# Ledger of designs, part 91: designed miniproteins, single chains, continued (2)

Each design is a single chain, and the fold is of that chain. pLDDT is the mean over its residues in the fold that is shown.

## One batch from the design tools (miniprotein)

Design m7375
Fold by ESMFold2-Fast:
Structure m7375 (fold): chain A 59 residues (1-59)
Amino acid sequence: MLLEETKKAVEKLAKEGRLDEAREVAENAIQAAQQLGISQEEIDKIREYAEEILKKAEE
């Protein structure tokens, strides 16, 4: 659920041109997941999706 919610939020904000907010949402979700003991594999997926979306927005 956290992965899906973060992915949707980051995608929506990036599409709206709100890249700083998209990055903040992704970073906060990763930090929260680490503190809550979410699996490293799930955290890595959140990070990868966020990086991919932001990288495409930079192009």
Scores: mean pLDDT 76

Design m7376
Fold by ESMFold2-Fast:
Structure m7376 (fold): chain A 76 residues (1-76)
Amino acid sequence: MTAEELVKEGDRAMDEGNFEKAAEYYTKAAELYLKEDPNSVEAADFYWRAAQAYMKAGNLEKAEEFRKKAEDIVKK
C-alpha cells in the first residue's frame, strides 16, 4: 500500500468514526515518508493527523506522543 492509499484509508476511517484506525493509517503514511526522508515535513503533517485522530478516540497519551513526534521533525 502506498502512502497516498494509506492517507485515503485514514480519511475514510475518520469519516466513519473509526478514529483509532484512522490514526494507525496516518502513522503508517508518516513512516513511509520518513523511510525516504528522515526530515520529511509531510511525515510531521501525518503525525499531527494521527494525534488528532487519537484525541478524538479518547487516547490522550498517544495523542500527546504523536504531537511530540510531529514537533520534533520541524523543530530541529
Scores: mean pLDDT 82

Design m7377
Fold by ESMFold2-Fast:
Structure m7377 (fold): chain A 80 residues (1-80)
Amino acid sequence: SEERRALLEFLLGYLEEQAAASTDPRVRRFYEAVAEALRMLLEGRPLEEIDAWLDSRLTPEEKATVRRWLEGVLASAEAL
């Protein structure tokens, strides 16, 4: 769906802006990780590859938070 892709691309831009505007390095890293995971998803990379990349960049707790957020975004996009 064009509408779903447009929403995901809009969210990607928003996350990149949030990362750039963040003064807290922890918050910036979180937004950067979410943005990159969303970029990989938009490029059609398999979820297993995205999951492995998150494991290499984040703690297990941070990864769980990013995954829950991405699952929520995908569910919202599917509802459109």
Scores: mean pLDDT 78

Design m7378
Fold by ESMFold2-Fast:
Structure m7378 (fold): chain A 78 residues (1-78)
Amino acid sequence: SPLLERTFVFPLTEEQKKALKESLEKRIDELRARHADNPEAQALIDEIRKLYEKDPTSLENLVKFAELVRRIDALDAA
């Protein structure tokens, strides 16, 4: 995701962290609704939620968010 790649290069302000958090929450809700019958997608979404609640602004967790989102997007594309 362009947003997550940009985040990796530049540190976020508190306002940018809040905006990213709200954007990720909306995307998670949309992905849950789209993939309600897909247990693999639900497991990936649950993993994103755990990372988001535990430490949403760490670089490691942001990279993992990007990877998990790409994996869910691949399931949607298939």
Scores: mean pLDDT 67

Design m7379
Fold by ESMFold2-Fast:
Structure m7379 (fold): chain A 76 residues (1-76)
Amino acid sequence: MKLKVVLPDGSVEEFDVSNIAGAIGALLRLMGIALDQGKLFELYDEDGEKVETLEDLIEAAKEGKTLYLKLVGEGL
């Protein structure tokens, strides 16, 4: 199942999160994007609710929700 994530630059990435492995792959990609900017990240759905677990991520994909990546922290 297809998950859409809006990145801080306004671009959209799409991930296959039909299973736990796909969800982990999506999280690793998003972590890489955040770390490349020297930051951590948080995910929010279109209703402003924080997406914190692999289960929440898979559920958001099943519901066809769009997620938004927020960069958090400064310089690790």
Scores: mean pLDDT 79

Design m7380
Fold by ESMFold2-Fast:
Structure m7380 (fold): chain A 97 residues (1-97)
Amino acid sequence: DLAAAREAIAANRYTPAVQEVHGLLSRFSGEVARMLKEGASDEEILELLERLKREVAEILGVPRVTLGQLKALARDLGLESTLRALDYVEEIKEKLK
């Protein structure tokens, strides 16, 4: 449950699920930066976001996770670089509308 994960973070309870989500979110900013340096397409970067969403949803036992919910988790965990990377990917998604 996303709400349970956020509650655990607020209570300074670092559960296995929170640890896995923290690891995935922490790696995301570096992976986006690497892909941009390698000349990856907007579609490849969006696929990386969709993979992150699926992996976080699986860990939290929910059917789906939104970009907004990922940004909320990154903010709760103090992951500034990840939050900036998610904002950048959101801009890509908006431009492709």
Scores: mean pLDDT 81

Design m7381
Fold by ESMFold2-Fast:
Structure m7381 (fold): chain A 76 residues (1-76)
Amino acid sequence: SLREEAEKLIKEAREVIEKYKDVPELSEQLKELEEKVKELEEKLKNGEEISREDLLDLDTLIGVIELQAAVLDVFP
């Protein structure tokens, strides 16, 4: 279900936030990710309908952060 996918993505997003919390170059993207996680958590808590767009937005942001982290590792 979209709800189960949302819960999984929230967990993955929180792991990404914790992993890169001390990387200053990623601070803005991590704040954006945290805001998206909080928004989606609020929707789940309130029993609001989760859209595929909500999931895509979160998944995309996770991917962007992981890509930027990889670039920083190769080109410091």
Scores: mean pLDDT 84

Design m7382
Fold by ESMFold2-Fast:
Structure m7382 (fold): chain A 73 residues (1-73)
Amino acid sequence: SKEEKIKRIDKLIEHEREVKRELEEEIKELEEKLKKAEGEEKEELELKLLVFKIALDSTELVIERMEERKKEL
C-alpha cells in the first residue's frame, strides 16, 4: 500500500540521516588531524577527507531524492 511505501521511505531517510551524522563527525576529526599533519600523512588525510566529503554529498542527495519520492506518492 501507499502507507507501507511511505513507512519504508521514512526508515531509509532515518538511516541516511544517521549515516550523514557519522560522516560529519569523521570529517571533523579528519580536518583536525589534517591541521597537524605534514608530508605524506597530509596527502593521505587530504585524499581521505575528499572521499568522505563526496560520501556526505551523496548521502544528502539520497535524502533529498527520497523526500521528493515520498511527496510524489
Scores: mean pLDDT 88

Design m7383
Fold by ESMFold2-Fast:
Structure m7383 (fold): chain A 63 residues (1-63)
Amino acid sequence: SPVERKLEEARRLRERAYELYVRSGDLPEDERRRVLEEADRLLQRAEELEREVERQLRERREA
């Protein structure tokens, strides 16, 4: 379903963000900043997908 695909995408984005956070500790300051910025963007994308799913599930319960 579209809901399942969005949740799977959000899960993959969170996993990638987590891996970037873990690796960031071993990087020089300039690279660390860029990696953390990418991780933050991935988390924002995941949260957007999760909110879309919540809206779709609410609409289905009201239909």
Scores: mean pLDDT 83

Design m7384
Fold by ESMFold2-Fast:
Structure m7384 (fold): chain A 81 residues (1-81)
Amino acid sequence: DLSEEEVKEIEKRIEELEKEIEELEKKIEELKKYLEENPDLSEEEKKEIEEKILELEIERGILLIELGVLKLLLKKAKEKK
């Protein structure tokens, strides 16, 4: 069973991850909107922005997996106490 201190640390990490994910989602949306609103961008500029979007989506995916694991651990800890 997780200690009260460990539960608090997990809750803090969940809050940090949720904030980081929200910031990444905003950046991804801004870049996608920029591509949509600027059709006259060069193929090179479009590729650079698309590559940046992919990098941010991969980072978001990793953080979502960590968030899911921590939420599951927290749920199990609270159900056993």
Scores: mean pLDDT 84

Design m7385
Fold by ESMFold2-Fast:
Structure m7385 (fold): chain A 66 residues (1-66)
Amino acid sequence: MKKVAVVYAPTEEEAKREAEGIKKKYGFDEVIALPNASPEEALAKAKEIEKEKGYDVRVAAAIPGR
């Protein structure tokens, strides 16, 4: 199963930098960078990919929750 991460950050440069770091550190097959995306948008994108492609998808940045 392909491992994919979705990374969100305030800027394009930050999203790209974070994506590169996570790919190298955790060995993801693919990393998708979402600049100026909210945690909700990142989760929605991850769910879409998981549902349509059947990949193991992770959100790189932790989403605040209970």
Scores: mean pLDDT 71

Design m7386
Fold by ESMFold2-Fast:
Structure m7386 (fold): chain A 53 residues (1-53)
Amino acid sequence: SEEDRKKAFKRIETLLANSRPHLSKEEVRELARRTLERMEKLYSPEELREELL
């Protein structure tokens, strides 16, 4: 769902911000966007839900 996508994005953004504190907010958001897009191509919605939600 769109809400699940937003939660997944926020989860990835938080993980990236914590692991890469030297990156700006914009850099973190861009990485999170690309990471989510890549994961959506490789995994089913159910698999993503288990990993990120």
Scores: mean pLDDT 79

Design m7387
Fold by ESMFold2-Fast:
Structure m7387 (fold): chain A 76 residues (1-76)
Amino acid sequence: SEARELGEKGDPSAVEKLIELLSSPDPETRRDAAIALGRIGSPEALEALRKAQSDPDPEVRMAAGMALRGIEELLA
């Protein structure tokens, strides 16, 4: 998965692409993108991750919620 590879690298330049992948038709890709965004910790992802908390897939919602909390705690 492209999202998984980007997350494993922790590359901040991947944030825009990962936000796009949160809208993928594949729920595994959306989950991996949410995890990757949380790993990178970019505040630019906050609004996209809040939207992903309403995803129809429970694993995507969980990943987005965890990522969102992690980024918000980093900014506190």
Scores: mean pLDDT 81

Design m7388
Fold by ESMFold2-Fast:
Order: sequence, then structure tokens, then C-alpha cells
Structure m7388 (fold): chain A 61 residues (1-61)
Amino acid sequence: SLQEEHEKLLKLLEELKKTKSKEETIRDVVARVREMLQKRGVPEEVMELGVAMERQLLEKE
């Protein structure tokens, strides 16, 4: 289930890349990831770690 949610985030990322700058895309993806993890009920510590990792990966692309 968490893997399916991650796949949805990847699809959203691809759509955002088509219409936004890299910096805007990273900001929006980070916000979406936070929202999705909060909906999932993920602990705050795990959520912040996940958000930080996604941001790092997006910046290195």
C-alpha cells in the first residue's frame, strides 16, 4: 500500500515537471509528500525523514 502511494507521487512528480521549474517542482513535490504521509498517519519523525530524502533525490536529478 505504501509502495502504491509512492508510485502515485512519482506520477505527480512527472506531471509537475512538465509545467514547472526544477525548484518549483521540488517545493510542490515535498508539500505533496508531506500531505500524503500525514493522510497515511505516518509518524512525524518518519514523515520528515521521507520528505528530506525525496528533496535530496530531486535536487540531485
Scores: mean pLDDT 72

Design m7389
Fold by ESMFold2-Fast:
Structure m7389 (fold): chain A 69 residues (1-69)
Amino acid sequence: EEKELEELEKRIEEALERAREEAEEEIEEIEDEEEKRREREIVEGVEESLRAMLRSIRELIEKNKEKKK
């Protein structure tokens, strides 16, 4: 179970990394510097929120396992 959770987190992190790379490429194509900055800030904020949610989900799963023991 713990190993499966670790593998899942790794897969999700790899998927997020790929999505970030694609978003960064799209942002680099933006010619307006102010818009480029805003888009980059949004992408960074979303990524941070998603990673925080993943950590929260992991913590909830860990707490649930401890309560079942």
Scores: mean pLDDT 73

Design m7390
Fold by ESMFold2-Fast:
Structure m7390 (fold): chain A 84 residues (1-84)
Amino acid sequence: DEEKEYEKLYEENLKEFEKNAEEAKKLDPKEGTELKNQGLKDVQQGYKKAYKKGKVLGLKVRAESYGSLAALMKAFAEKKKKEL
C-alpha cells in the first residue's frame, strides 16, 4: 500500500526534520529559523502542486521533501558546530 508507506516515511522524516531544525536553531537562531521557514514553504508548495496531479504523488513528494529538508537542516547544524 503506497499511501501507507508514504505516510509512514512522512512521519519518520518529519520527526527527523523537527529534531534537526531545533539543533540548527540552537546553533544559529536567525539563519536556522530562516532556513526552516523557507524549507517548510517550499515543501508545502511542492506538496500542493503534486497533490493536484494525484493523491499518491502528493504524499510521495511530501515524504521525500521532508527527507531532503531534514538532511539540509542536519548539514547546516554540522557546519555550524565546526564553526564554534
Scores: mean pLDDT 88

Design m7391
Fold by ESMFold2-Fast:
Structure m7391 (fold): chain A 95 residues (1-95)
Amino acid sequence: SPLLSEETLNQLYRPNPKLQALLESVGLTKEVLTLGEILDALYEYIVKNNLIDPEDTSIANVSNSPLGELLGKDRINVSDEVGIAEAILKESTPV
């Protein structure tokens, strides 16, 4: 998948309560965050909760997790920054 531009990653968002709760679980308590900070925090969440597929490190199994509920997916490609960003932006408001 194509990587997001630096300008896109620096765009500011206010997370909704579901996304904010997930971000707080990895130590992010700010009310306003860049898209890049949100994406980094999601990867930290995946690693912290041992969601990486042991046979394919590009895949996270998020079924039956808060992240899976948030994204509406059972498995995600962690390299798909665009697809992950599109799902997350539905759970935040631009600033």
Scores: mean pLDDT 82

Design m7392
Fold by ESMFold2-Fast:
Structure m7392 (fold): chain A 96 residues (1-96)
Amino acid sequence: MELEKIKEEAIKTLNEVKELVRQLDVPDWTKEQLLKLIDEAIEAIKNNDLEKAVSLLRTIARHLRYLYEAVGAPPEVRELADKLESIAKKFEELLK
C-alpha cells in the first residue's frame, strides 16, 4: 500500500477515534488526554514524522485497550485499537 493511502487511512481512523472518545462515559481528563494524543498523531502524520506517528498510534491503541479491558468501554474501542496497531505496522514497513 502506498504511503499517501496509509496516511489517509490513519487520519480517517484517528478522526473516528476522536468521535468515539467524545461519546465515551469516562472522566473528562481521560477524554482530554486522548484527544490531545490523537491531534498530535494527526499532526505527525501530516508533517511526515512517521516514527513519531507510529509511537503515538501505539500509545493511543494501548489507552483504548485499557478502556475496553479495565473500564468496560464498548467493543468498537477494541476494534479501533487493533486498526491503529495495524496502521502503525504499515508505517514501520515503509520505514525499512
Scores: mean pLDDT 84

Design m7393
Fold by ESMFold2-Fast:
Structure m7393 (fold): chain A 65 residues (1-65)
Amino acid sequence: GMAEVKAEIERLYEEALRAAEEGDTERARELIQKLKEIAKQHPELEAYIEKKLEEIERVGVRGVI
């Protein structure tokens, strides 16, 4: 359901933030792509996911978004 999708988004977001903090650009990019794929499948969550992607970019993943 929607709650399960949001839980998956939160998990991917937390992993992407950690990868960005560690300078693991490849892993951060993979996790960001997974978040973008969820946004394609769930357009109603696009704004929610975009906020998460902006935060990941702010942590130091340059050129990924």
Scores: mean pLDDT 79

Design m7394
Fold by ESMFold2-Fast:
Structure m7394 (fold): chain A 64 residues (1-64)
Amino acid sequence: MPLEERAEQLIAQGKAYEEAGDYEKAARLYSEAGVIYFQLGKTAEATELLERSRELRKKAEEEK
């Protein structure tokens, strides 16, 4: 599977988990997609995904 296609799938899954309130899984998926985007040279998109991942991890910690 091409890396870009894999990243798009991870983003779609992350969004679904975020909508379901599973912030830990959503954060993990966005983080993985962000790392792939960095490997592809898409720095702006990668940074946005990693920031979103960090925010979702903070929400997950608050909902302990």
Scores: mean pLDDT 82

Design m7395
Fold by ESMFold2-Fast:
Structure m7395 (fold): chain A 62 residues (1-62)
Amino acid sequence: STRERAEALVAEAERAEAAGDYERAAKLYLQASSIYDRLGDTAAAERARARAEELGKKVRQL
């Protein structure tokens, strides 16, 4: 389902983040956020977007 795809993207983003690939993790969180927005899950979309923004800041500091 579309929700399962969003959850899979979050899991992939968490693995990328754990590996130190902050750019890839941020992109995956943004993809998940977009799917959650389409599902009307505003809370999940906002959490994913906020995490992407924090990771984007880390990329710019490196």
Scores: mean pLDDT 85

Design m7396
Fold by ESMFold2-Fast:
Structure m7396 (fold): chain A 69 residues (1-69)
Amino acid sequence: MLPSVPGGWNSSKPTDVSLDEMAQISTDIVNKQPLDMSKLTPEQQEFAKKVQKVVQGVEEIKRKKEEEE
């Protein structure tokens, strides 16, 4: 049977990525810095997309709030 070991899933598992990398991606997205997704791993790209959706959601709420008086 396949083991449930973290390393058994994939050699590029997200757990191998430092929290600093994730924090940097989040900070870059929040500051609207140009994010080169092609240089990111697939897992980091998914994380970046999730952060972008959250940031866009917040911006949409702010935009609607300002448009609606």
Scores: mean pLDDT 66

Design m7397
Fold by ESMFold2-Fast:
Structure m7397 (fold): chain A 56 residues (1-56)
Amino acid sequence: AEEKMLSLEVDEVTEEEIEEGKRARELEGLPESAEEVAEMLKRGRKAAELALEKGK
C-alpha cells in the first residue's frame, strides 16, 4: 500500500477548499489547521483520480 500523498504535486488550496477543511476540522475535532486539512483533502482527491485513471 503506497499512499505517498505527500509526494504528489498539488496547486495551492483555494479559499473554498480551506472552508471545507475548516468544517471537517470542526466536525471531527482535528488539531491540524484548516489549511493543512484542506491540503490533505486535495491530495487525497488527486490520488483517487490517479487511481481511477489507471483503471482501478
Scores: mean pLDDT 68

Design m7398
Fold by ESMFold2-Fast:
Structure m7398 (fold): chain A 71 residues (1-71)
Amino acid sequence: SLPEVTVDVPELKNLSEEQRKKFRELLAEKFPEIMALIDELKAQGKSDEEITREFKKKLEEFVNEALEKIK
């Protein structure tokens, strides 16, 4: 996890080990999209604060999508 980005996922506490493993795998598949977003925002001259905010928002979207796929 990134030190400045925290996503509270209460549902993880109720998941099995296999579901948590699948969740991590699905989230890892989104890493290239996250990196592309960061690169695009940097190219646009966005501040570190704005990049962090957009990154967190996108990460939350991916977390929600992954949770839906494992339920």
Scores: mean pLDDT 73

Design m7399
Fold by ESMFold2-Fast:
Structure m7399 (fold): chain A 75 residues (1-75)
Amino acid sequence: KAEEYRAKGDEAEAAGDYKKAGDYYTKAGEEYEAAGKLAEAAEAYRKAAAAYVKAGDYAKANEAGKKAAELELKL
């Protein structure tokens, strides 16, 4: 299911819907994290942060970036 959310994020980003891309990448990160796939979760949260920056949502970008950084410290 995490891979499905990541794919939907990639599709939304290609369509220029950066807010939707960030939302889907965040869901992918949450699913990877729940599965214990911390490296994939960190990557998904990094993609979410980048998408939210492009959407102009700096609060959500900062939140996603912090989650990625926290997971990266555990790798």
Scores: mean pLDDT 84

Design m7400
Fold by ESMFold2-Fast:
Structure m7400 (fold): chain A 66 residues (1-66)
Amino acid sequence: MSMEEIIERLEELIEEAKTLDTPIGRVTYKEGTEVLEKIKKGELSVEEAEKLLRGLEDALRIAKTL
């Protein structure tokens, strides 16, 4: 996955998590925002960013079922 795809998917995930009024949704929003900031600062490799994105997508999926 490219860094541009990771950023796009993170931005979509952050907006979706923001609409969820659940504890897991709020945590996912916060962590997603922090990961996006680290990517923009060049603190994460593409591989690490992809791993973090996949974890956040799994967390969002769980949040949406609660």
Scores: mean pLDDT 81

Design m7401
Fold by ESMFold2-Fast:
Structure m7401 (fold): chain A 69 residues (1-69)
Amino acid sequence: SLVEKANKLLSKLSKETQDKIIEAIQNSKSEEELREKLKEILEKEGKNLSEEEREELIELLVELYKDAR
């Protein structure tokens, strides 16, 4: 599932970074705003993920955000 894939990638990040991602999801008013916030967080703090894994995580979280409406 998308949730399982997202959780696997999130588990590679620090708890602090995970909390920032959760706040971005909760505080974003649009898909575009969420995507930009996630890019900023992962560019700064996503060093435990490859570039491909960061891109995959952003797309997974954006899809979950859209589905949660």
Scores: mean pLDDT 83

Design m7402
Fold by ESMFold2-Fast:
Structure m7402 (fold): chain A 83 residues (1-83)
Amino acid sequence: SMAEGKKLAEELIEEAEELEELAKEELSLEEIIGLILRAIGLLFEVELLKEKGKLTEEQAEEIKKAAERALKAAMEALRSYKP
């Protein structure tokens, strides 16, 4: 339903925003890798949900932008990681 799609979109955006925030903290290598994998997984999930008609094009676009920001932040954390 449209209401279910809106709730799903809000939850996925919140997840992406949480990942972006977490990537700015002091993290272990395992935690950074975990954030990268979660952000990539979110990008694939959004495309799949869009194909299944669970998300509108506009909802998918907004989530994808948030997930891409999260991935960028996690990749920056990896680049600056010191053992």
Scores: mean pLDDT 88

Design m7403
Fold by ESMFold2-Fast:
Structure m7403 (fold): chain A 68 residues (1-68)
Amino acid sequence: SFEEVVERIFKKYDKDGDGKLSVAELGEAMRDLGISLTDEELEEMAGRNGDGQVTFEEFKEIVKEKYK
């Protein structure tokens, strides 16, 4: 399913196992899903909670917004 693909990609790029993706890891994950984002968009998305990292829940929302 869509959610299974998203979870697999998130876990693949969560290299430090902290349950978050850095800007660089987010970029790699989105590219693997076939979603093109600019560096500015990646930085904006990773900055949403103020720590420069994206949680799994934030990642699902980003993918849901961009993937069709």
Scores: mean pLDDT 75

Design m7404
Fold by ESMFold2-Fast:
Structure m7404 (fold): chain A 64 residues (1-64)
Amino acid sequence: MEELIRELAERLGISEEEARKLLLGAKTLQDAGFTDEQIVQFLQREGGLSREEAELVIELARKL
């Protein structure tokens, strides 16, 4: 988990704490049965992420 948090933080230029929140949030939505597209839309709208950034979060969250 810590390696995934660090990778996301470095790639997005954010803190490790913000990266942890994004990864856990995305994982929670994945576990709840939301589609990748629904999670992308949520991360763009609430998190202010681009599509590419949101897709990166989803990809790393799958490894949790």
Scores: mean pLDDT 83

Design m7405
Fold by ESMFold2-Fast:
Structure m7405 (fold): chain A 67 residues (1-67)
Amino acid sequence: STERAKELLEEALRYLDQGKVEEAKRLAAEGLTLAGNLELATEIVQALDAGDVEKARELVEKALKEL
C-alpha cells in the first residue's frame, strides 16, 4: 500500500529527528520495500550504518515526494 509506505517513511523521519537511528533504519527499509524500491532501501540503510544521518534523511524525503 502506498499509504502504508508513506506512513512508515514519515515515522522514520520522526525517529531520525529524535536520534533513534535503529528504529528509523527499520521503518525506512520496511516502507521502501513496500514501495517496491529495494535499491533505495539499501542505500538508506548503508547511509545510516555509516553515520550519515543527513544523507539518509534526504533520501527518505525524496522517496516521500515521489510516492
Scores: mean pLDDT 85

Design m7406
Fold by ESMFold2-Fast:
Structure m7406 (fold): chain A 76 residues (1-76)
Amino acid sequence: NALEKAKQAEKEGNYLEAAIWYAIAGDRFYAQGNYKEAAELYRKASEALRKAGNTVAAEQFDKIAEELEKEYEKKK
């Protein structure tokens, strides 16, 4: 699955590939309404992007995660 592929890419030091798989996993949780899990995975994608040297893309994923965290809070 996407999460296992992300973990494998991280172990190999392939941070860009890891970020892609974490983002795909996050998108799947988002589609299911699991905003908390989606936000956590987008945060992992952001961290992997920073390790890959892509700070701009990392900040975009951090903003997406923050928005989802606010939506999760509203649905309590």
Scores: mean pLDDT 83

Design m7407
Fold by ESMFold2-Fast:
Structure m7407 (fold): chain A 64 residues (1-64)
Amino acid sequence: VLTPYKVTVTATLEDGTVKTYTAVLLAPSREAAERFAQWVADEVKAAAEAQGIKAEVSTEVEEL
């Protein structure tokens, strides 16, 4: 059974800029949704670092 989860990824850049990414996905478990959230967080951090920007990234997963 697939359960809808709301995934929120928040990136705080070194200049104080805050970027929030929100997605709703169907996942077989909370762990699957958390893995997706972590993947997005890792990609956001890597993209910022590739541009020479330091970013602090956090994730939140909520079952809908």
Scores: mean pLDDT 82

Design m7408
Fold by ESMFold2-Fast:
Structure m7408 (fold): chain A 100 residues (1-100)
Amino acid sequence: MEKEEKAKELRLKTYELIGRAATLASQHPELEEARKYLKKAVDYINKAGGDPEKAVEYLDKAISYLEKARELAAKVHPEIARIVDEAISYVKEYKKLVEE
């Protein structure tokens, strides 16, 4: 129960950061592909929350997509890259929690 509550908190913080990054990226046409990767990361984080047995696999995919988004964002807007780095940190924390 407590572990599930912490997982929910980490997911919510991650969604908030990804949402903020996506909103900022929407102002830059060159970041359309980065926004696509952010959306894929959210999809995999959602799948991880719904399937505990495959959570680690889904979170690894989410981290991969966030890293791709970060690399694209870093070339255009450093603040967006920083926000994505924070999101990656929370996803890694969530992964550690489910691996226990």
Scores: mean pLDDT 86

Design m7410
Fold by ESMFold2-Fast:
Structure m7410 (fold): chain A 74 residues (1-74)
Amino acid sequence: MEKAEELVKKAEEYHKAGNLPQATEYYARAGIVYDENGDKEKAIEYFEKAAQLAREAGLTDAARTFQDYVDKLK
């Protein structure tokens, strides 16, 4: 099983390296794992971060998808 904390750590590493597409991917994966584990608050947090980084990277469709996940969880 993927550990959400491990996915967050990888996202942070990619973000520090300036690799926004990969940082976005790993934050989104962390959001999915937190949601599957019933941790809605952390799922929202990481989907919001993924949406923001996707927007910065010009990934408009991905940003909308992650924002929709946030809206659905609230």
Scores: mean pLDDT 84

Design m7411
Fold by ESMFold2-Fast:
Structure m7411 (fold): chain A 84 residues (1-84)
Amino acid sequence: MVKERKELLEKLLEAIENRDLEEVIKLLEELGWLEEAKELREIRKRKEEAEKNNDVTAYAAESLRLIGLLLDIELKAKEELEKL
């Protein structure tokens, strides 16, 4: 259990570093961080809609929200790894 969770957290940090958003969402779901996974999907959807509509302001806002959320997830993962 503990080893498996540690491996998932390490993979999550690697996925964040690689900006692999689909892998990040998958790993968040495997970790049980369902709220964060949902938020990332919603941000991705809103970014795609903004790009399709050529809404540069909305796209920029969602991009900043994505960066902030990824930083929060990274900090949470690092804190949990330190406690393991």
Scores: mean pLDDT 84

Design m7412
Fold by ESMFold2-Fast:
Structure m7412 (fold): chain A 77 residues (1-77)
Amino acid sequence: ALAAARAYAERLRALLEAAGAPEAGERAAALILEAAEAYLAGDEERARELGAEAEAILAEARAAHAEALRAQMAALA
């Protein structure tokens, strides 16, 4: 449902902003909303493409955060 997609996009934007990646959060949120709209319009292929782009952005942001966490933990050892 579109309402669920909006809630998810808003949450992701806030989460990535808190993690130090506000631009990635904004891009991922926009792509998720576009994917939901495409799916509701019957364009499943475009919805999958947009969803894949959002996931790629999230994967890059998670990788960068994981590196920062590993460096922080190493400094404590």
Scores: mean pLDDT 75

